# Designed miniproteins, single chains, continued (6), part 9

Each design is a single chain, and the fold is of that chain. pLDDT is the mean over its residues in the fold that is shown.

## One batch from the design tools (miniprotein)

Design m20303
Fold by ESMFold2-Fast:
Structure m20303 (fold): chain A 72 residues (1-72)
Amino acid sequence: AEEEALNRARQVLATLAAQGHGPLIDGLERAVREKDEEAASRYIAQLQALAPELTPDQIRAVVERRLAFRES
């Protein structure tokens, strides 16, 4: 299911952060918050290169959910 796919994507991104790629995730979160679509696309491409099992849409959806949670 879509929700289960997003849960897996969240776990993969958490693993990347633990491996030292946290700055790429932080950069994507900032780009999404600032509505900088060009920067967001570049960060998504870099994260997908590190985790090719994830789609660009899944990476973006995880970050958008994290951002919404932090703003609440």
Scores: mean pLDDT 82

Design m20304
Fold by ESMFold2-Fast:
Structure m20304 (fold): chain A 69 residues (1-69)
Amino acid sequence: GPAEELYERALELLEEAEELIREGRFDEAKQKLMEAQRLAVRLLTEYGDEEGAREIGRRLKELMEKLEE
């Protein structure tokens, strides 16, 4: 359903961001992470998918920490 499609898209964006980080393409990685964050908010607010939003948020935090000084 729509929630599953948003969840799968967010995971794809996180995988793309991780690859971009490995390549040193940090600005592009940040854009992918921002899009994944928007999908996590939609999962929570539009579909009540607390587990899906939490899982995406956990991985977002890990990847964002790699971009901080």
Scores: mean pLDDT 86

Design m20305
Fold by ESMFold2-Fast:
Structure m20305 (fold): chain A 113 residues (1-113)
Amino acid sequence: MKEVKVTAEIELVDEESPAGRKPIKKIVIELTFRDGKLVSVKIKVYENGKLVEERTFEVKSEEDFQKAIDEAIEIAKKYGVDPELVRELIDTAIELAKKGYDGAVVRATVKKK
């Protein structure tokens, strides 16, 4: 099987702000699969369009798989995203990768407070 990359994106927006149509924060989680197995998880966090954090987790075992996903969720939680929403988007992205949809993006836009 060829390499397949899928992305989960979460955008936090302030609807009451003049900038409410632009994401205040954006979290991008890129999952890379080879031969149907997850090999890396990359998380990028943007605030006001600037990259503020980037982490890459390499997956070499099934135990590393669970740890990489959990670490990505914890980073998203640190930036104010619901961990359950992040898990649902990651699970959806994984299913798209299993079906071979290279370049697929799953996105949620969430209103903040």
Scores: mean pLDDT 79

Design m20306
Fold by ESMFold2-Fast:
Structure m20306 (fold): chain A 85 residues (1-85)
Amino acid sequence: AAIREAAIAALTAAGAGDLAEAFAEEVERALRAAEAGDIEAAKEAAERAVRLLAEALERLTGVKVPEEVLEEAIELVKKQIEEYV
């Protein structure tokens, strides 16, 4: 709840409200999958959330996130899910 609400508020305040709900839905999906012990589904939802965040940053800054940086961020998040779920 708190993470979803914070993510929506932050993205909406930054002018990316249309991406805020999609990002929040993927974060919620990842958390529910992790709670259920479905680590693979949690990783997939987390990857989608990171990609949506990259799109929001590109919209707000006008600068494209390099694919290598995006892939490193996705891999790091997936590793964290595996270690802490």
Scores: mean pLDDT 74

Design m20308
Fold by ESMFold2-Fast:
Structure m20308 (fold): chain A 60 residues (1-60)
Amino acid sequence: MYTFTFTFSSKEKAEAIAEEIRRDYPEAEVEVKGNELTVTTNLPVSQAIGLALRLIGESL
């Protein structure tokens, strides 16, 4: 199980990314608190790394 927390420039950005993750990773638990996005998943390491890299890219 992996948990990733990322802070975005706005709540709107965090919510938009949360919806994309819910679409692409429906098994993941996604929570938005203000401009902070928390994703909890039990995906294999390779897929978890891919998700983390996607979140990092979207935060830039």
Scores: mean pLDDT 76

Design m20309
Fold by ESMFold2-Fast:
Parts: C-alpha cells; sequence; structure tokens
Structure m20309 (fold): chain A 71 residues (1-71)
C-alpha cells in the first residue's frame, strides 16, 4: 500500500541521515551538518503534513546526494 511505501521510504531516509551525520561529525564538516539538520526539518514537515509519496522520494534523493559528497 501507499502507507507501507511511505514507511519504507522514511525508514531508509532516516538511516541515510544518521549515516551522513555520523560521517560529517567524524570529518568536522560543519557545512554537511547544517545541510543534514535542514533535511531533518524537511522530513519532519513532510511527515507532519502527510505529504505525497513524491515528497518522500525527493527527501530520499537529497539524503543520497549528501552521502555522495562524503565519498
Amino acid sequence: SMEERKKKLIDEIKRLVDEVRAKAREQGNESLLRAVDQLEKQIEKVEKNNGPISEYENLLRQARLLLEILE
């Protein structure tokens, strides 16, 4: 169902956010820490408003891009 898809997306997004935050802290990358904090605020807004699945997919894309910067 759509709710199950949203749940899986948010779980993956939060996993990626935690990974980015851990690596950014390890490297002292304050710019990435600010970016991940901003992404977390967007995640909270989308969850609170029960946004469309496209917004969850966009959050996942953003989280993946932040990880790519750390490569």
Scores: mean pLDDT 86

Design m20310
Fold by ESMFold2-Fast:
Structure m20310 (fold): chain A 78 residues (1-78)
Amino acid sequence: SEAALGERLRRALEAGDLAELERLAAEALALLRARGASPEELARAETVAAATLEVARLRAAGREEEARAFLAARAAAL
């Protein structure tokens, strides 16, 4: 369910579980497609998922300054 997916996401983020975050991103996008999300909604969700995974990867590698810079650059581009 979507509620269970959200709880899994919270735990994966707290744990820094990159493999689970990648699975959750794929599952969330599949659910959006299954419920008939628009191409625009899918593109936004894919962009958010990619950014979340990149930040998690940088942090897992101990590259916290780069993770913060990536988030700041994304915020500035919006």
Scores: mean pLDDT 78

Design m20311
Fold by ESMFold2-Fast:
Structure m20311 (fold): chain A 66 residues (1-66)
Amino acid sequence: MVLRVTLTGDVTAQTGLILRLMGEPDAEVKPLSDTVYEVTYTGDEAGYERLLAFLRAEPHARVEEL
């Protein structure tokens, strides 16, 4: 399962979100640009839904399912 995450906050918000994503189990984070990241999730459906809900609730992130 693949998500595109666009970061829209300041450097502190971007750093916090990236560290949170890199700490997510079963998630691989690939930078596409300075503010756009591809997240490949290899865990279960429940874990994916929790990650998606978390990212959609973040005020400094835009999420697109690929």
Scores: mean pLDDT 80

Design m20312
Fold by ESMFold2-Fast:
Formats: structure tokens, C-alpha cells, sequence
Structure m20312 (fold): chain A 74 residues (1-74)
């Protein structure tokens, strides 16, 4: 397993915990950290979209969901 993939997954898990607790700002922050490690990590883009939906930023959420779908299509 790539170390970069492991690090991105760890940040993603942190973001997921924040999202589950309704802390959308924390979820977005940690999803962004995962994407700093691996910009092609589609699950982090999808979680970032869900976090921005929780923040009421529907246009940003849509952009992030579209990015995740593009990466998953590969």
C-alpha cells in the first residue's frame, strides 16, 4: 500500500468522524488535508461535497461531487 494513500485515508477518516458529528467545518478541513496529500482521492472530494452541503454552500458541494465522479470514472 502506498504511504501517500494511507496518509490520505487517515485524514479522510478524521473528516468522516467530524461529518458524522455534524461538525461540517472540521469535516471540510480534514477532507482538504486528505486532498493535499492525494488530490485524486475521490472519497475525500465526495466527503468535502457533503461537508459543504451541511454548511449550506450548495454550488461548492456540487463542484466537489462532480470532481469525485470524474476521478471515479477513471
Amino acid sequence: IDEKEVEATMYYMGAYIYLRNGDYEGAAEYAEKALEVDPEYAPAWRLLGRAYEGLGEEEKAKEYFEKAEELERK
Scores: mean pLDDT 82

Design m20313
Fold by ESMFold2-Fast:
Structure m20313 (fold): chain A 77 residues (1-77)
Amino acid sequence: EEEKRRKELEKTRKELEELLEKLKEKYKKLSKEKKEKILKSLEKGEKDFEPLEEKIETEEQRLVLEMSKEIYELAKK
């Protein structure tokens, strides 16, 4: 049961990689103000992913996004 769930999450993760790449392209097209808000939120560990969450529809996708935020903060330090 847990193995099946884990495999489903792994497959979802791969699909989220493509989704995150598309969101990254949208992010680059955003105004400087929105980019600064997102970057500042990532630096403080705050949740300000309004433009990035536009295509996030499931809890699993949101969890991956939050994990990505934490990884970004850790990598920054």
Scores: mean pLDDT 58

Design m20314
Fold by ESMFold2-Fast:
Structure m20314 (fold): chain A 56 residues (1-56)
Amino acid sequence: MTAEEVAEVALALLKTMGIEADPAEVLEIAKKLLEEGLDGTRAAFRAAQQVAEKIE
């Protein structure tokens, strides 16, 4: 998965939780997680989790 695809999946997950996130922030987190060696699926879930934790 590209960073853009990871960000789209993370944003979709956040939307199902009722969270409206900044797409640019989610994309930056996705890029960082992929650079850290996470696979696309794990990166998407972790990005969504990190953004959700900031709101709660």
Scores: mean pLDDT 81

Design m20315
Fold by ESMFold2-Fast:
Structure m20315 (fold): chain A 86 residues (1-86)
Amino acid sequence: MMEEAKKKFLELLEKIDELKKKFEELKANKASLEELEKVLKEMEKLVKELEELAKKNEFPEEYLQALEEAKRTLEKMKKELEELKK
């Protein structure tokens, strides 16, 4: 099961990268705040799934570092959305 857990973790990271790109594209196209909020909510859900996988599995340090980077990306996106509301 460890290989399946690692595969799932990497798939979630890939989806997070896709959502980050989508958020930047929506910002560039002056999309509505509602569309940006939807992307952010999906991002939050994926980050929570990564955290739960990390809690249930003893991943190598490189996976834990990737999780922390994903969390930092989410916080940065949240700040950008709040600034766009001003």
Scores: mean pLDDT 81

Design m20316
Fold by ESMFold2-Fast:
Structure m20316 (fold): chain A 65 residues (1-65)
Amino acid sequence: LIEKLEENLKSAPKEEQASYYAGLARVYLEKGDYEKAIEYFRKALEIDPSNEKVRELLKEAEKKL
C-alpha cells in the first residue's frame, strides 16, 4: 500500500507532491504526532523549500518535542 502510494506520488507534479506531504504533516500535527509531522514537513520542504507556511509549522512541531 505505501509502495503504491509512493509510486503514484513519483508520477505526480512536484507541486502536488509537496501539497500531499504538507497535508499529511498537518494531519499528524493535529493528532499530536509531532515526530511524523516533522518528517512529512521536511519532505514537503525538500520538494518546495520556498513554502514559508510549511517552515513555520515545522518549527512549531519541533518546539513541541
Scores: mean pLDDT 76

Design m20317
Fold by ESMFold2-Fast:
Structure m20317 (fold): chain A 62 residues (1-62)
Amino acid sequence: SMEKEKLIEEAIKLLKEYAKKTPSISEEELKELIEDVEKILKKMSIESQKSFIESLKDYIKS
């Protein structure tokens, strides 16, 4: 569904934002992380994807 795709895109944007604030993460490590997260999110329900995004937002804000 389009909603699932949009949530995956939001999660990827948040991971890129996290990487900008985390100087120890290499570009190679970020690419691998994005690929892994995308695979996991594709298997999740919309509710689980939303919960993941909220958890990631809280983590980045910390």
Scores: mean pLDDT 82

Design m20318
Fold by ESMFold2-Fast:
Structure m20318 (fold): chain A 76 residues (1-76)
Amino acid sequence: APVPEYDPEKDPKEQLREIKAWLEAQIPTLSPEQQKLARNLLEVIDEYIERLDEYDETTKKNIVEAFVAAARKILA
């Protein structure tokens, strides 16, 4: 699957779920160090998905953009 990209037109919660699903799918192909980083990121994503509606629109966008960047960095 292609690496996730931030899309300002998509629902933030849907984008976080897409990032999560993509990252989970990558885990078997990653190095042990990358797997540890990916699993840690997945735990943080789950927390934000559950609590996302507590944040304002600008903060939701910033959260999604940050997780896209974090997921891409694990693959670098």
Scores: mean pLDDT 83

Design m20319
Fold by ESMFold2-Fast:
Structure m20319 (fold): chain A 66 residues (1-66)
Amino acid sequence: GPARQLEAADLRRRLIDEEGLSPEEAARRVREVFGEPSEETKEVAREIAEKLREIGEEVEEELKKR
C-alpha cells in the first residue's frame, strides 16, 4: 500500500545518499526487498541479506588473494 511505497522511497534515498548507489541500482535493491509485502517477502529479504553478506566476505577474501 501507500505506506510501503513511502518506506521503499525512503530506503532508496538512503541507499543513494549513504551507499552511493545509482538511482537505478537503489530502485532495484528496494524492489527486491519490498516487491511483495508478505511473509514470503520477509524470508526472501533475509536470504538476500545473507547472500549479500557472503558476497561481501567473498569479495574481501578475493582482494586478499590478489
Scores: mean pLDDT 67

Design m20320
Fold by ESMFold2-Fast:
Structure m20320 (fold): chain A 68 residues (1-68)
Amino acid sequence: KKEEAKKLLEKAIEAIKAKDIAKAREYLGKVNELIPELAPLLKEALDALAEGDYEKAIELLKEAKKKI
């Protein structure tokens, strides 16, 4: 469960780097289903994506990986 969430977070980070925001959002939705406790961090990352701050979004997702 936690290992699967880490892989999805890594895929989301790669999608952000490729500027595939729709795919990144899809992966983050799956992470939220697996680890609901991460919802506040995932919301902050989604807000950063909406603002175009991709570097901030990536750092927040790396932080989420550390919490798992």
Scores: mean pLDDT 82

Design m20321
Fold by ESMFold2-Fast:
Parts: structure tokens; C-alpha cells; sequence
Structure m20321 (fold): chain A 63 residues (1-63)
């Protein structure tokens, strides 16, 4: 989803800036939610996009 991809990109940027995996995950979740909402998703879809983005960000930080 748009939110998931936007979150993953933000997480990669946060890690590059020296953020921890957990901090990157929180940033990705919040940004994924906001981006999904901007793309016209409802609250449930936006929350799911945030959750998926958060998991992806932790994976990026851990890899």
C-alpha cells in the first residue's frame, strides 16, 4: 500500500540518521498511518498500513 511503502522509506531514512530499530518502527507506523489517510484509506486500513510499515522498518534496521 502507499502507506506501507512511505513508511518503509521513512524508516530507512531514520536508520541512516542513526535511529534505533524501535524508534524507526514507531516513526514508520505513524507516517504509514498518515500517508494511508492522505491516500483516502479509512482508519482500519490506515492502522494496518502503519503496522505493516512498522514491521518493515524494524526489518530494515535489523538487516
Amino acid sequence: SVGERAGAAAGAAAVAAGASAQDAGKTIHNLGYERAKEAGADDETAKEAGNRGGAGGVAIAGA
Scores: mean pLDDT 64

Design m20322
Fold by ESMFold2-Fast:
Structure m20322 (fold): chain A 69 residues (1-69)
Amino acid sequence: SAAEEALALAEAGDNNGAAALLSKYPEAKRKLEEAQREAVRMLLEGASAEEAEQFVRDRLIELAKSLLK
């Protein structure tokens, strides 16, 4: 499934690939857009690029796992 493939991509560090697959699910797409806005806010508030990237990855993994339940 797209959710299983997205989980594998996110765990491998391919945030863009995982996001593209999860965007096929409207609820997951909405939550990803919220997570991406939060990541931008983190960067503006002084977080490192690594912290923002890890935040997005954790959200991608959570969303993929939620679709598999």
Scores: mean pLDDT 83

Design m20323
Fold by ESMFold2-Fast:
Structure m20323 (fold): chain A 68 residues (1-68)
Amino acid sequence: DAARAAALAALDAALALARSSGNETLVQEITRVVDEARARLAAARTPEEVRAIAGEALQRIDDLFRRS
């Protein structure tokens, strides 16, 4: 659905940005967050769950970028 597609696109964009930084540790950490979020999104049963999962993952990714 649209919410899941938007969530996946945002996660992919964040990972691409991490890769462009040349910071291998950041790429590894963000890849872990993205993989966990993708698994949770696949199991999500409602749009509310999709938004909550995406929001949590993107917040974790933002925190990782802030420390880099």
Scores: mean pLDDT 84

Design m20324
Fold by ESMFold2-Fast:
Structure m20324 (fold): chain A 83 residues (1-83)
Amino acid sequence: SDEKVEKLIEALKDKDPEVRRRAALLLGAIGDKRAIEPLIEVLKDESAALEVRVAAKEALERIGGEEANKAIEEAKKYGPKEV
């Protein structure tokens, strides 16, 4: 539902990195394209915990599509090698 996706997008900004990681993975499992831009923001956030950025990348790979694939490719220029 729209409400569930919105709550998970909000949880990507949670204080707890475990909450953020779980939110990213669940957004990937749902596959809603509205999550693509918020997940891209997490992936590009150099201050975010590595485990959260990895989860955002996995979620984007699972959702797929041209926008998600382009963001993953661009993140390789500015992110850690493991992402």
Scores: mean pLDDT 80

Design m20325
Fold by ESMFold2-Fast:
Structure m20325 (fold): chain A 97 residues (1-97)
Amino acid sequence: MEEDLEEIVELVKKAIELKKQGKTDEANRYLIRALARAFVAGWQAGREGPEKAEELRKKLIDLVKKTFGDEAKEYIPLIEAAFDLGVLAGELERRFG
């Protein structure tokens, strides 16, 4: 779980760096990978329960904000949405799977 959050941060870092270089298509590929990892992290946390999901959500977003500040401002809502969709998927598996 925590190692997954660090990998999400690394992918966001590469997306920001590539965007600064004008490599928009490559930056978007890294962003998509970061969102996919955030979804999976949310799914795993949602499977464990709402307290775990909220704890990891806060930890992920705080880590992104501390690492990048305003440079990640446009990415934070996307990361939150991907994680939250994952949480919903995990909760559905826990209740109905």
Scores: mean pLDDT 85

Design m20326
Fold by ESMFold2-Fast:
Structure m20326 (fold): chain A 85 residues (1-85)
Amino acid sequence: ADELSKEGSRLAALGKYEEAVKLYREALKLDPNNAEALVTLGYALDQLGKKEEAIELYEKAAKIYREKGDLKSAEEVEKAKKKIE
């Protein structure tokens, strides 16, 4: 799971968002409530113009962060969501 997320982040840093999305989706099959993976997947989908799907992923990530008491991460995710409208 961690290795898939790290490889996804490496590909996203290279602008290979479609390949990054595939690895992030695989990571989320192993851990569906990984808020960090949901955020990075949402970012990659936003870069690919898939704004509606990105918004859904940001909403899910923000909810998970709030449930864990991480209000700062939840607020940052909400800001990212609002920027894509």
Scores: mean pLDDT 83

Design m20327
Fold by ESMFold2-Fast:
Structure m20327 (fold): chain A 90 residues (1-90)
Amino acid sequence: SMLDLEKAFEKVKHLFDEETREELEKVVEKYKDDPEKFIGAAIYLAEKYNPEVAEYLKKKHPDVEPYYDEELEKLSLPVKLGVILIALEL
């Protein structure tokens, strides 16, 4: 089964307010054709905000390298946490 980033977002989108959801929609659209790179971005954020979740994601996706997204790093904390939550559904 291929990783489906849009389906993962659909599972968790109800947890976010409208503004956070709109920003996450943009992030999902940016990465829709490269869900492994999205997971890499989520691992990078999780290493900073929740190291236990980062270790879980690395174990689940051992071939995915952490990825620094400069634009994503500038977004609000709720959006960054949302990226981590979406990656947990992949």
Scores: mean pLDDT 87

Design m20328
Fold by ESMFold2-Fast:
Structure m20328 (fold): chain A 64 residues (1-64)
Amino acid sequence: SEKVKRVEELLKKHPEYLTKEQAVEILQAAGLDPEEAKEAIDRISKDDKLTKGLVLQVARLLAS
C-alpha cells in the first residue's frame, strides 16, 4: 500500500517512541483518516506512547 509506505518514510525521521498525537499526525499526513487512527490507537495502546512498529501496524490496519 502506498499509504503504508508513506507512513514508513515519515517514521524514519522520528524517535522510536511517539506520542499518540504525533502518531495520528503521521497517519493523517500519509492520507489515512485521523478519526479512525485515534480510535485504533486508543483500542490497541495501553501506554501514552507508541513504538514505530505499532504505528506501522495501525497504518496497515487502516489501509486495508
Scores: mean pLDDT 83

Design m20329
Fold by ESMFold2-Fast:
Structure m20329 (fold): chain A 60 residues (1-60)
Amino acid sequence: SSLEELIQQNREAAKELAKLLEEYKADPSTPELLVTLIELVLNSTLYVIEKMEKKLKELE
């Protein structure tokens, strides 16, 4: 279904954000506030994925 595809796309986006976060944390020139922003975006993305997966399971 299109909903399952959108959930998978969001999972892939979360993986890329996690990779970017690791790269930025390894770079001492990266501002701390930017690291914090990426962590907030990643946590929000993971939260939405969890809620979407729960809703998809309820539609079965």
Scores: mean pLDDT 83

Design m20330
Fold by ESMFold2-Fast:
Structure m20330 (fold): chain A 101 residues (1-101)
Amino acid sequence: NVDELLELYRELVRAYEAGDEEAMLEVIRRLLRFIGLSEEEIEAYLKNTDKKELGAEYAMAVNFLDSYEQSQLSPEEQQRVLEEMKKRLREAYLEELERKR
């Protein structure tokens, strides 16, 4: 559901701007679960993630929200884009996890 991704990104932006690193990590855990990572992969990623690196996640969330609001996509196109994004994000997080091992 694209609405769930949008809300997760909005929560991530709010947590980052508030300087709440623990809330930001919790939103990221929910995001990783949403895109299909296992609980073991999620915990491994969070354990090995430097909180300073979360600035990149914040920038991605802001850019996605801005792009989505400017988008003229139909509901069917939005779902297709969501599924492709879930796939690419999952691959990117797994690659990052492997790099940090």
Scores: mean pLDDT 75

Design m20331
Fold by ESMFold2-Fast:
Order: structure tokens, then C-alpha cells, then sequence
Structure m20331 (fold): chain A 89 residues (1-89)
């Protein structure tokens, strides 16, 4: 696998974990920890800071049952990770 292909596979894994958290099958904090692990593999230090902020907002939304806001925050995280992966191409 190329670094880009590996990054995309890890992002897909993060999407699966997020979907499980949305369904109440995974604790929001556990989902956050996994998503940040993926982000650390892909993102620059500057991008990682922004992703951490979005992940905290995502956890808050999940804990509040605000699934629309949680989905919106996770979408922003995925966009940042995909942009970072593309830059490494």
C-alpha cells in the first residue's frame, strides 16, 4: 500500500468507529481516541490541533444526543484528513 492508500484505509476505519458511536455502540471518548490516533498518522501538527478541537466538539455533541452536529463535526475532521493525505501524494 502507498502512504496515501494507507491513509485512506485508516480514515475508513475512523468512519466505521464514528458510525458505531452514532449508533451508541461505542463510547464517544473511545471514538475520539481512535479518530485522533488516525489523525496523528496523517495530519501535520497544525492540522492535528484543529482536528482535536473538532473531535472535542464532536464528543460534546454525541454526549448531548445532537447527532446532526456530531455528523457535521466528523465531516470536517474527515475533510481535513483527506486534504492532508492528498498533500502527501
Amino acid sequence: LTPEQRAVNRIIAAEIVFAAAMAGLVDPQTARDFILEVAREIASPEELKRIEELADEMVTALQAGDLEKAREKFREIVELMLEAARRRS
Scores: mean pLDDT 87

Design m20332
Fold by ESMFold2-Fast:
Structure m20332 (fold): chain A 64 residues (1-64)
Amino acid sequence: MTPEQAAAIVRTLVRHYGFSDEEADAAAQGVRDAAALFGEPITLELGDDWPEEVRAEVARIRAA
């Protein structure tokens, strides 16, 4: 998973849980900043119990 894919997934999760676009963008930027700081790929564990809308968007992001 690329840092950009991980950032997009985090943005989707934050927005799904009712946070603002600005807060979602800040969370996504935090993922990018962490990847840049540590120099390693970010891996997100996919939850089987995530909402269907989130799982569909994650699949779309991973396919891009």
Scores: mean pLDDT 71

Design m20333
Fold by ESMFold2-Fast:
Structure m20333 (fold): chain A 102 residues (1-102)
Amino acid sequence: SELEKKIFEFLQKLVELRNRLSDLDPGDREAALAVIDEIRKIVDEFAKLLNIPEDKKKEIDAAIQELRRAVEEGMPKETVLALFDRVLTLVQEAADEYLKKL
């Protein structure tokens, strides 16, 4: 369906953003924060599209905030990517729960 296609497009965009974070120099904080702002925009659009429950939205937003804090504090790339992978996992779980209800 068109909706399933749009869900896969959102997940693909998040994977592309993870690759951008991975390819950035550890000292390029402004570029990393810009990627995180893009993640938030994509996640907000995704949550609105799927009408994700408020509790799940809060959990995902908290994970994004932890990711942003790690970048602002200059945490190692491995830590930043692990926190991104947490965000991706939560989004994938929300997508899977939605698709099971179709």
Scores: mean pLDDT 84

Design m20334
Fold by ESMFold2-Fast:
Structure m20334 (fold): chain A 66 residues (1-66)
Amino acid sequence: SLEELKAAAERIIAESGSAAVLYGDTGVYVFGRAGSASFKTDSKEEAEKAAREIVAAHPRARLGEA
């Protein structure tokens, strides 16, 4: 779920110190040194919204397009 992705992102960022948060056409992805997580979305707009929410909550996260 999106909530599981947000929880995983918080953990990855805390453990890694930073993360890349990428949105694609049908998914959002979090990559850090300590791990990765992803969530499938129905649209690019949903993926971008989710990625932006994660980045807004975490100043050490960086937004990108996959």
Scores: mean pLDDT 84

Design m20335
Fold by ESMFold2-Fast:
Structure m20335 (fold): chain A 68 residues (1-68)
Amino acid sequence: MRSRQAALAAAAQLLAAAGDFEAALELARELAEMGDVEGVEAVLRTARRAGAPEEVIRALEAALEAAR
């Protein structure tokens, strides 16, 4: 299970870095359902650095709280 979470977190971070915030958010929500707080935090940090819209940042913050 941890290897699948790591792969999803890596994919979500790459999508966020590439500016594909919609796909990154979908994967971040899956990580949140799996309880991967660290993975969702990493995606949120990458999205913030990539200049994601506030709407995306709020959605990622909600996913992070759901994972806690």
Scores: mean pLDDT 81

Design m20336
Fold by ESMFold2-Fast:
Structure m20336 (fold): chain A 67 residues (1-67)
Amino acid sequence: MDTLKEIFERVLGKKPIGEDDDFFELGGDDLKAVEIIALAEERGLTISPEELYKYRTIKELAEWLES
């Protein structure tokens, strides 16, 4: 969760971000989605675009990654 929060805050340029905040409501777009995926991969987390569009909050995405 903390790793995803750092990535979201960096890509969206907003701090703090709540774990229940919707990525697209915070100004996320296709380009920022690609940046999140790339940064997550650098941290050892594999996230596809499909999962990021499906799980739009840090909490939802973290729960999916832990499943």
Scores: mean pLDDT 76

Design m20337
Fold by ESMFold2-Fast:
Structure m20337 (fold): chain A 107 residues (1-107)
Amino acid sequence: SEEEEWKKELIEAGFDPRTAEAFVRVLRLLKEKGYITDEQAEEARKALKEASPVELDFYRALALIYAHVKNLPLEYVDELAVLIFLESKGFITKEQAEELRKEIEKR
C-alpha cells in the first residue's frame, strides 16, 4: 500500500518507526476527511524530510506538554506531534487539527 511504501521510505531516511507510523496514519485520516489532497500529503512528506532534528524535537516537546495537560496516553504523543507540525507548516487549520485529535482519542 502507499502507506507501507511511505513508512518504509521515512524509516530508510532515518526517521524513528513510531514517527513514520504516526505520520502516515495522520495523513491517511486527513485524506479520508477531505482536509488534504494526495498532492498536499506528498508536499507534507517532503517538508517532514526537510525539517531539522531540532524542529522535530520542538514539536514533540509541545505534544508531550499538551498530552500531559489533557491527560492523554503517551502513545498519542507521536500523532499529536505530527498534527502540530502540519498545522505549523500550514497544511491544515487549527480547527482541522482539533477535529482529528478528537478522532484519534477514540481509538
Scores: mean pLDDT 82

Design m20338
Fold by ESMFold2-Fast:
Structure m20338 (fold): chain A 66 residues (1-66)
Amino acid sequence: MSAVRKLEELVAMIERLKEEGRAASEAEVAEARALAAEIEAEVAASEEARRELEELARRREEELEK
C-alpha cells in the first residue's frame, strides 16, 4: 500500500515537471530521491511491497502495449 502510493507520487511529480516544461529545483530533486529511497527500503523490507510494485509495473506495461 504505502510503497505503491509513494511510487504514484514519484511518477506524478515527474509527469507534472514534464507537463510544465521546467527544470526540477534542488528541493524537488531531493524529494524525488527521498521517495525513491523509501520505496527501495520498503521493497527490501517487505515481500508484499515488492509484489505490489511488480503488479503495478506489469499493469503499466500492458496499458502501454494497447
Scores: mean pLDDT 73

Design m20339
Fold by ESMFold2-Fast:
Structure m20339 (fold): chain A 66 residues (1-66)
Amino acid sequence: GPAEERARLERARELGRRLEEKLRAETGKEVRVIVLDPDRLLVYTFDGDKVTSEVLTVEEAEELLA
């Protein structure tokens, strides 16, 4: 229902924020994480003029934060 959907989306947002902070700390690069939906995150890494992008599932993001 709508409450379950909101809870899943909020979980994805929390994971996105944590992943962004962790990857910035580990790489020393600018990293932006965008929530695409409750199950998927889009990760952008900026290295000078080069931008790389990766789509992660929420499960993959949780594994990277473990």
Scores: mean pLDDT 85

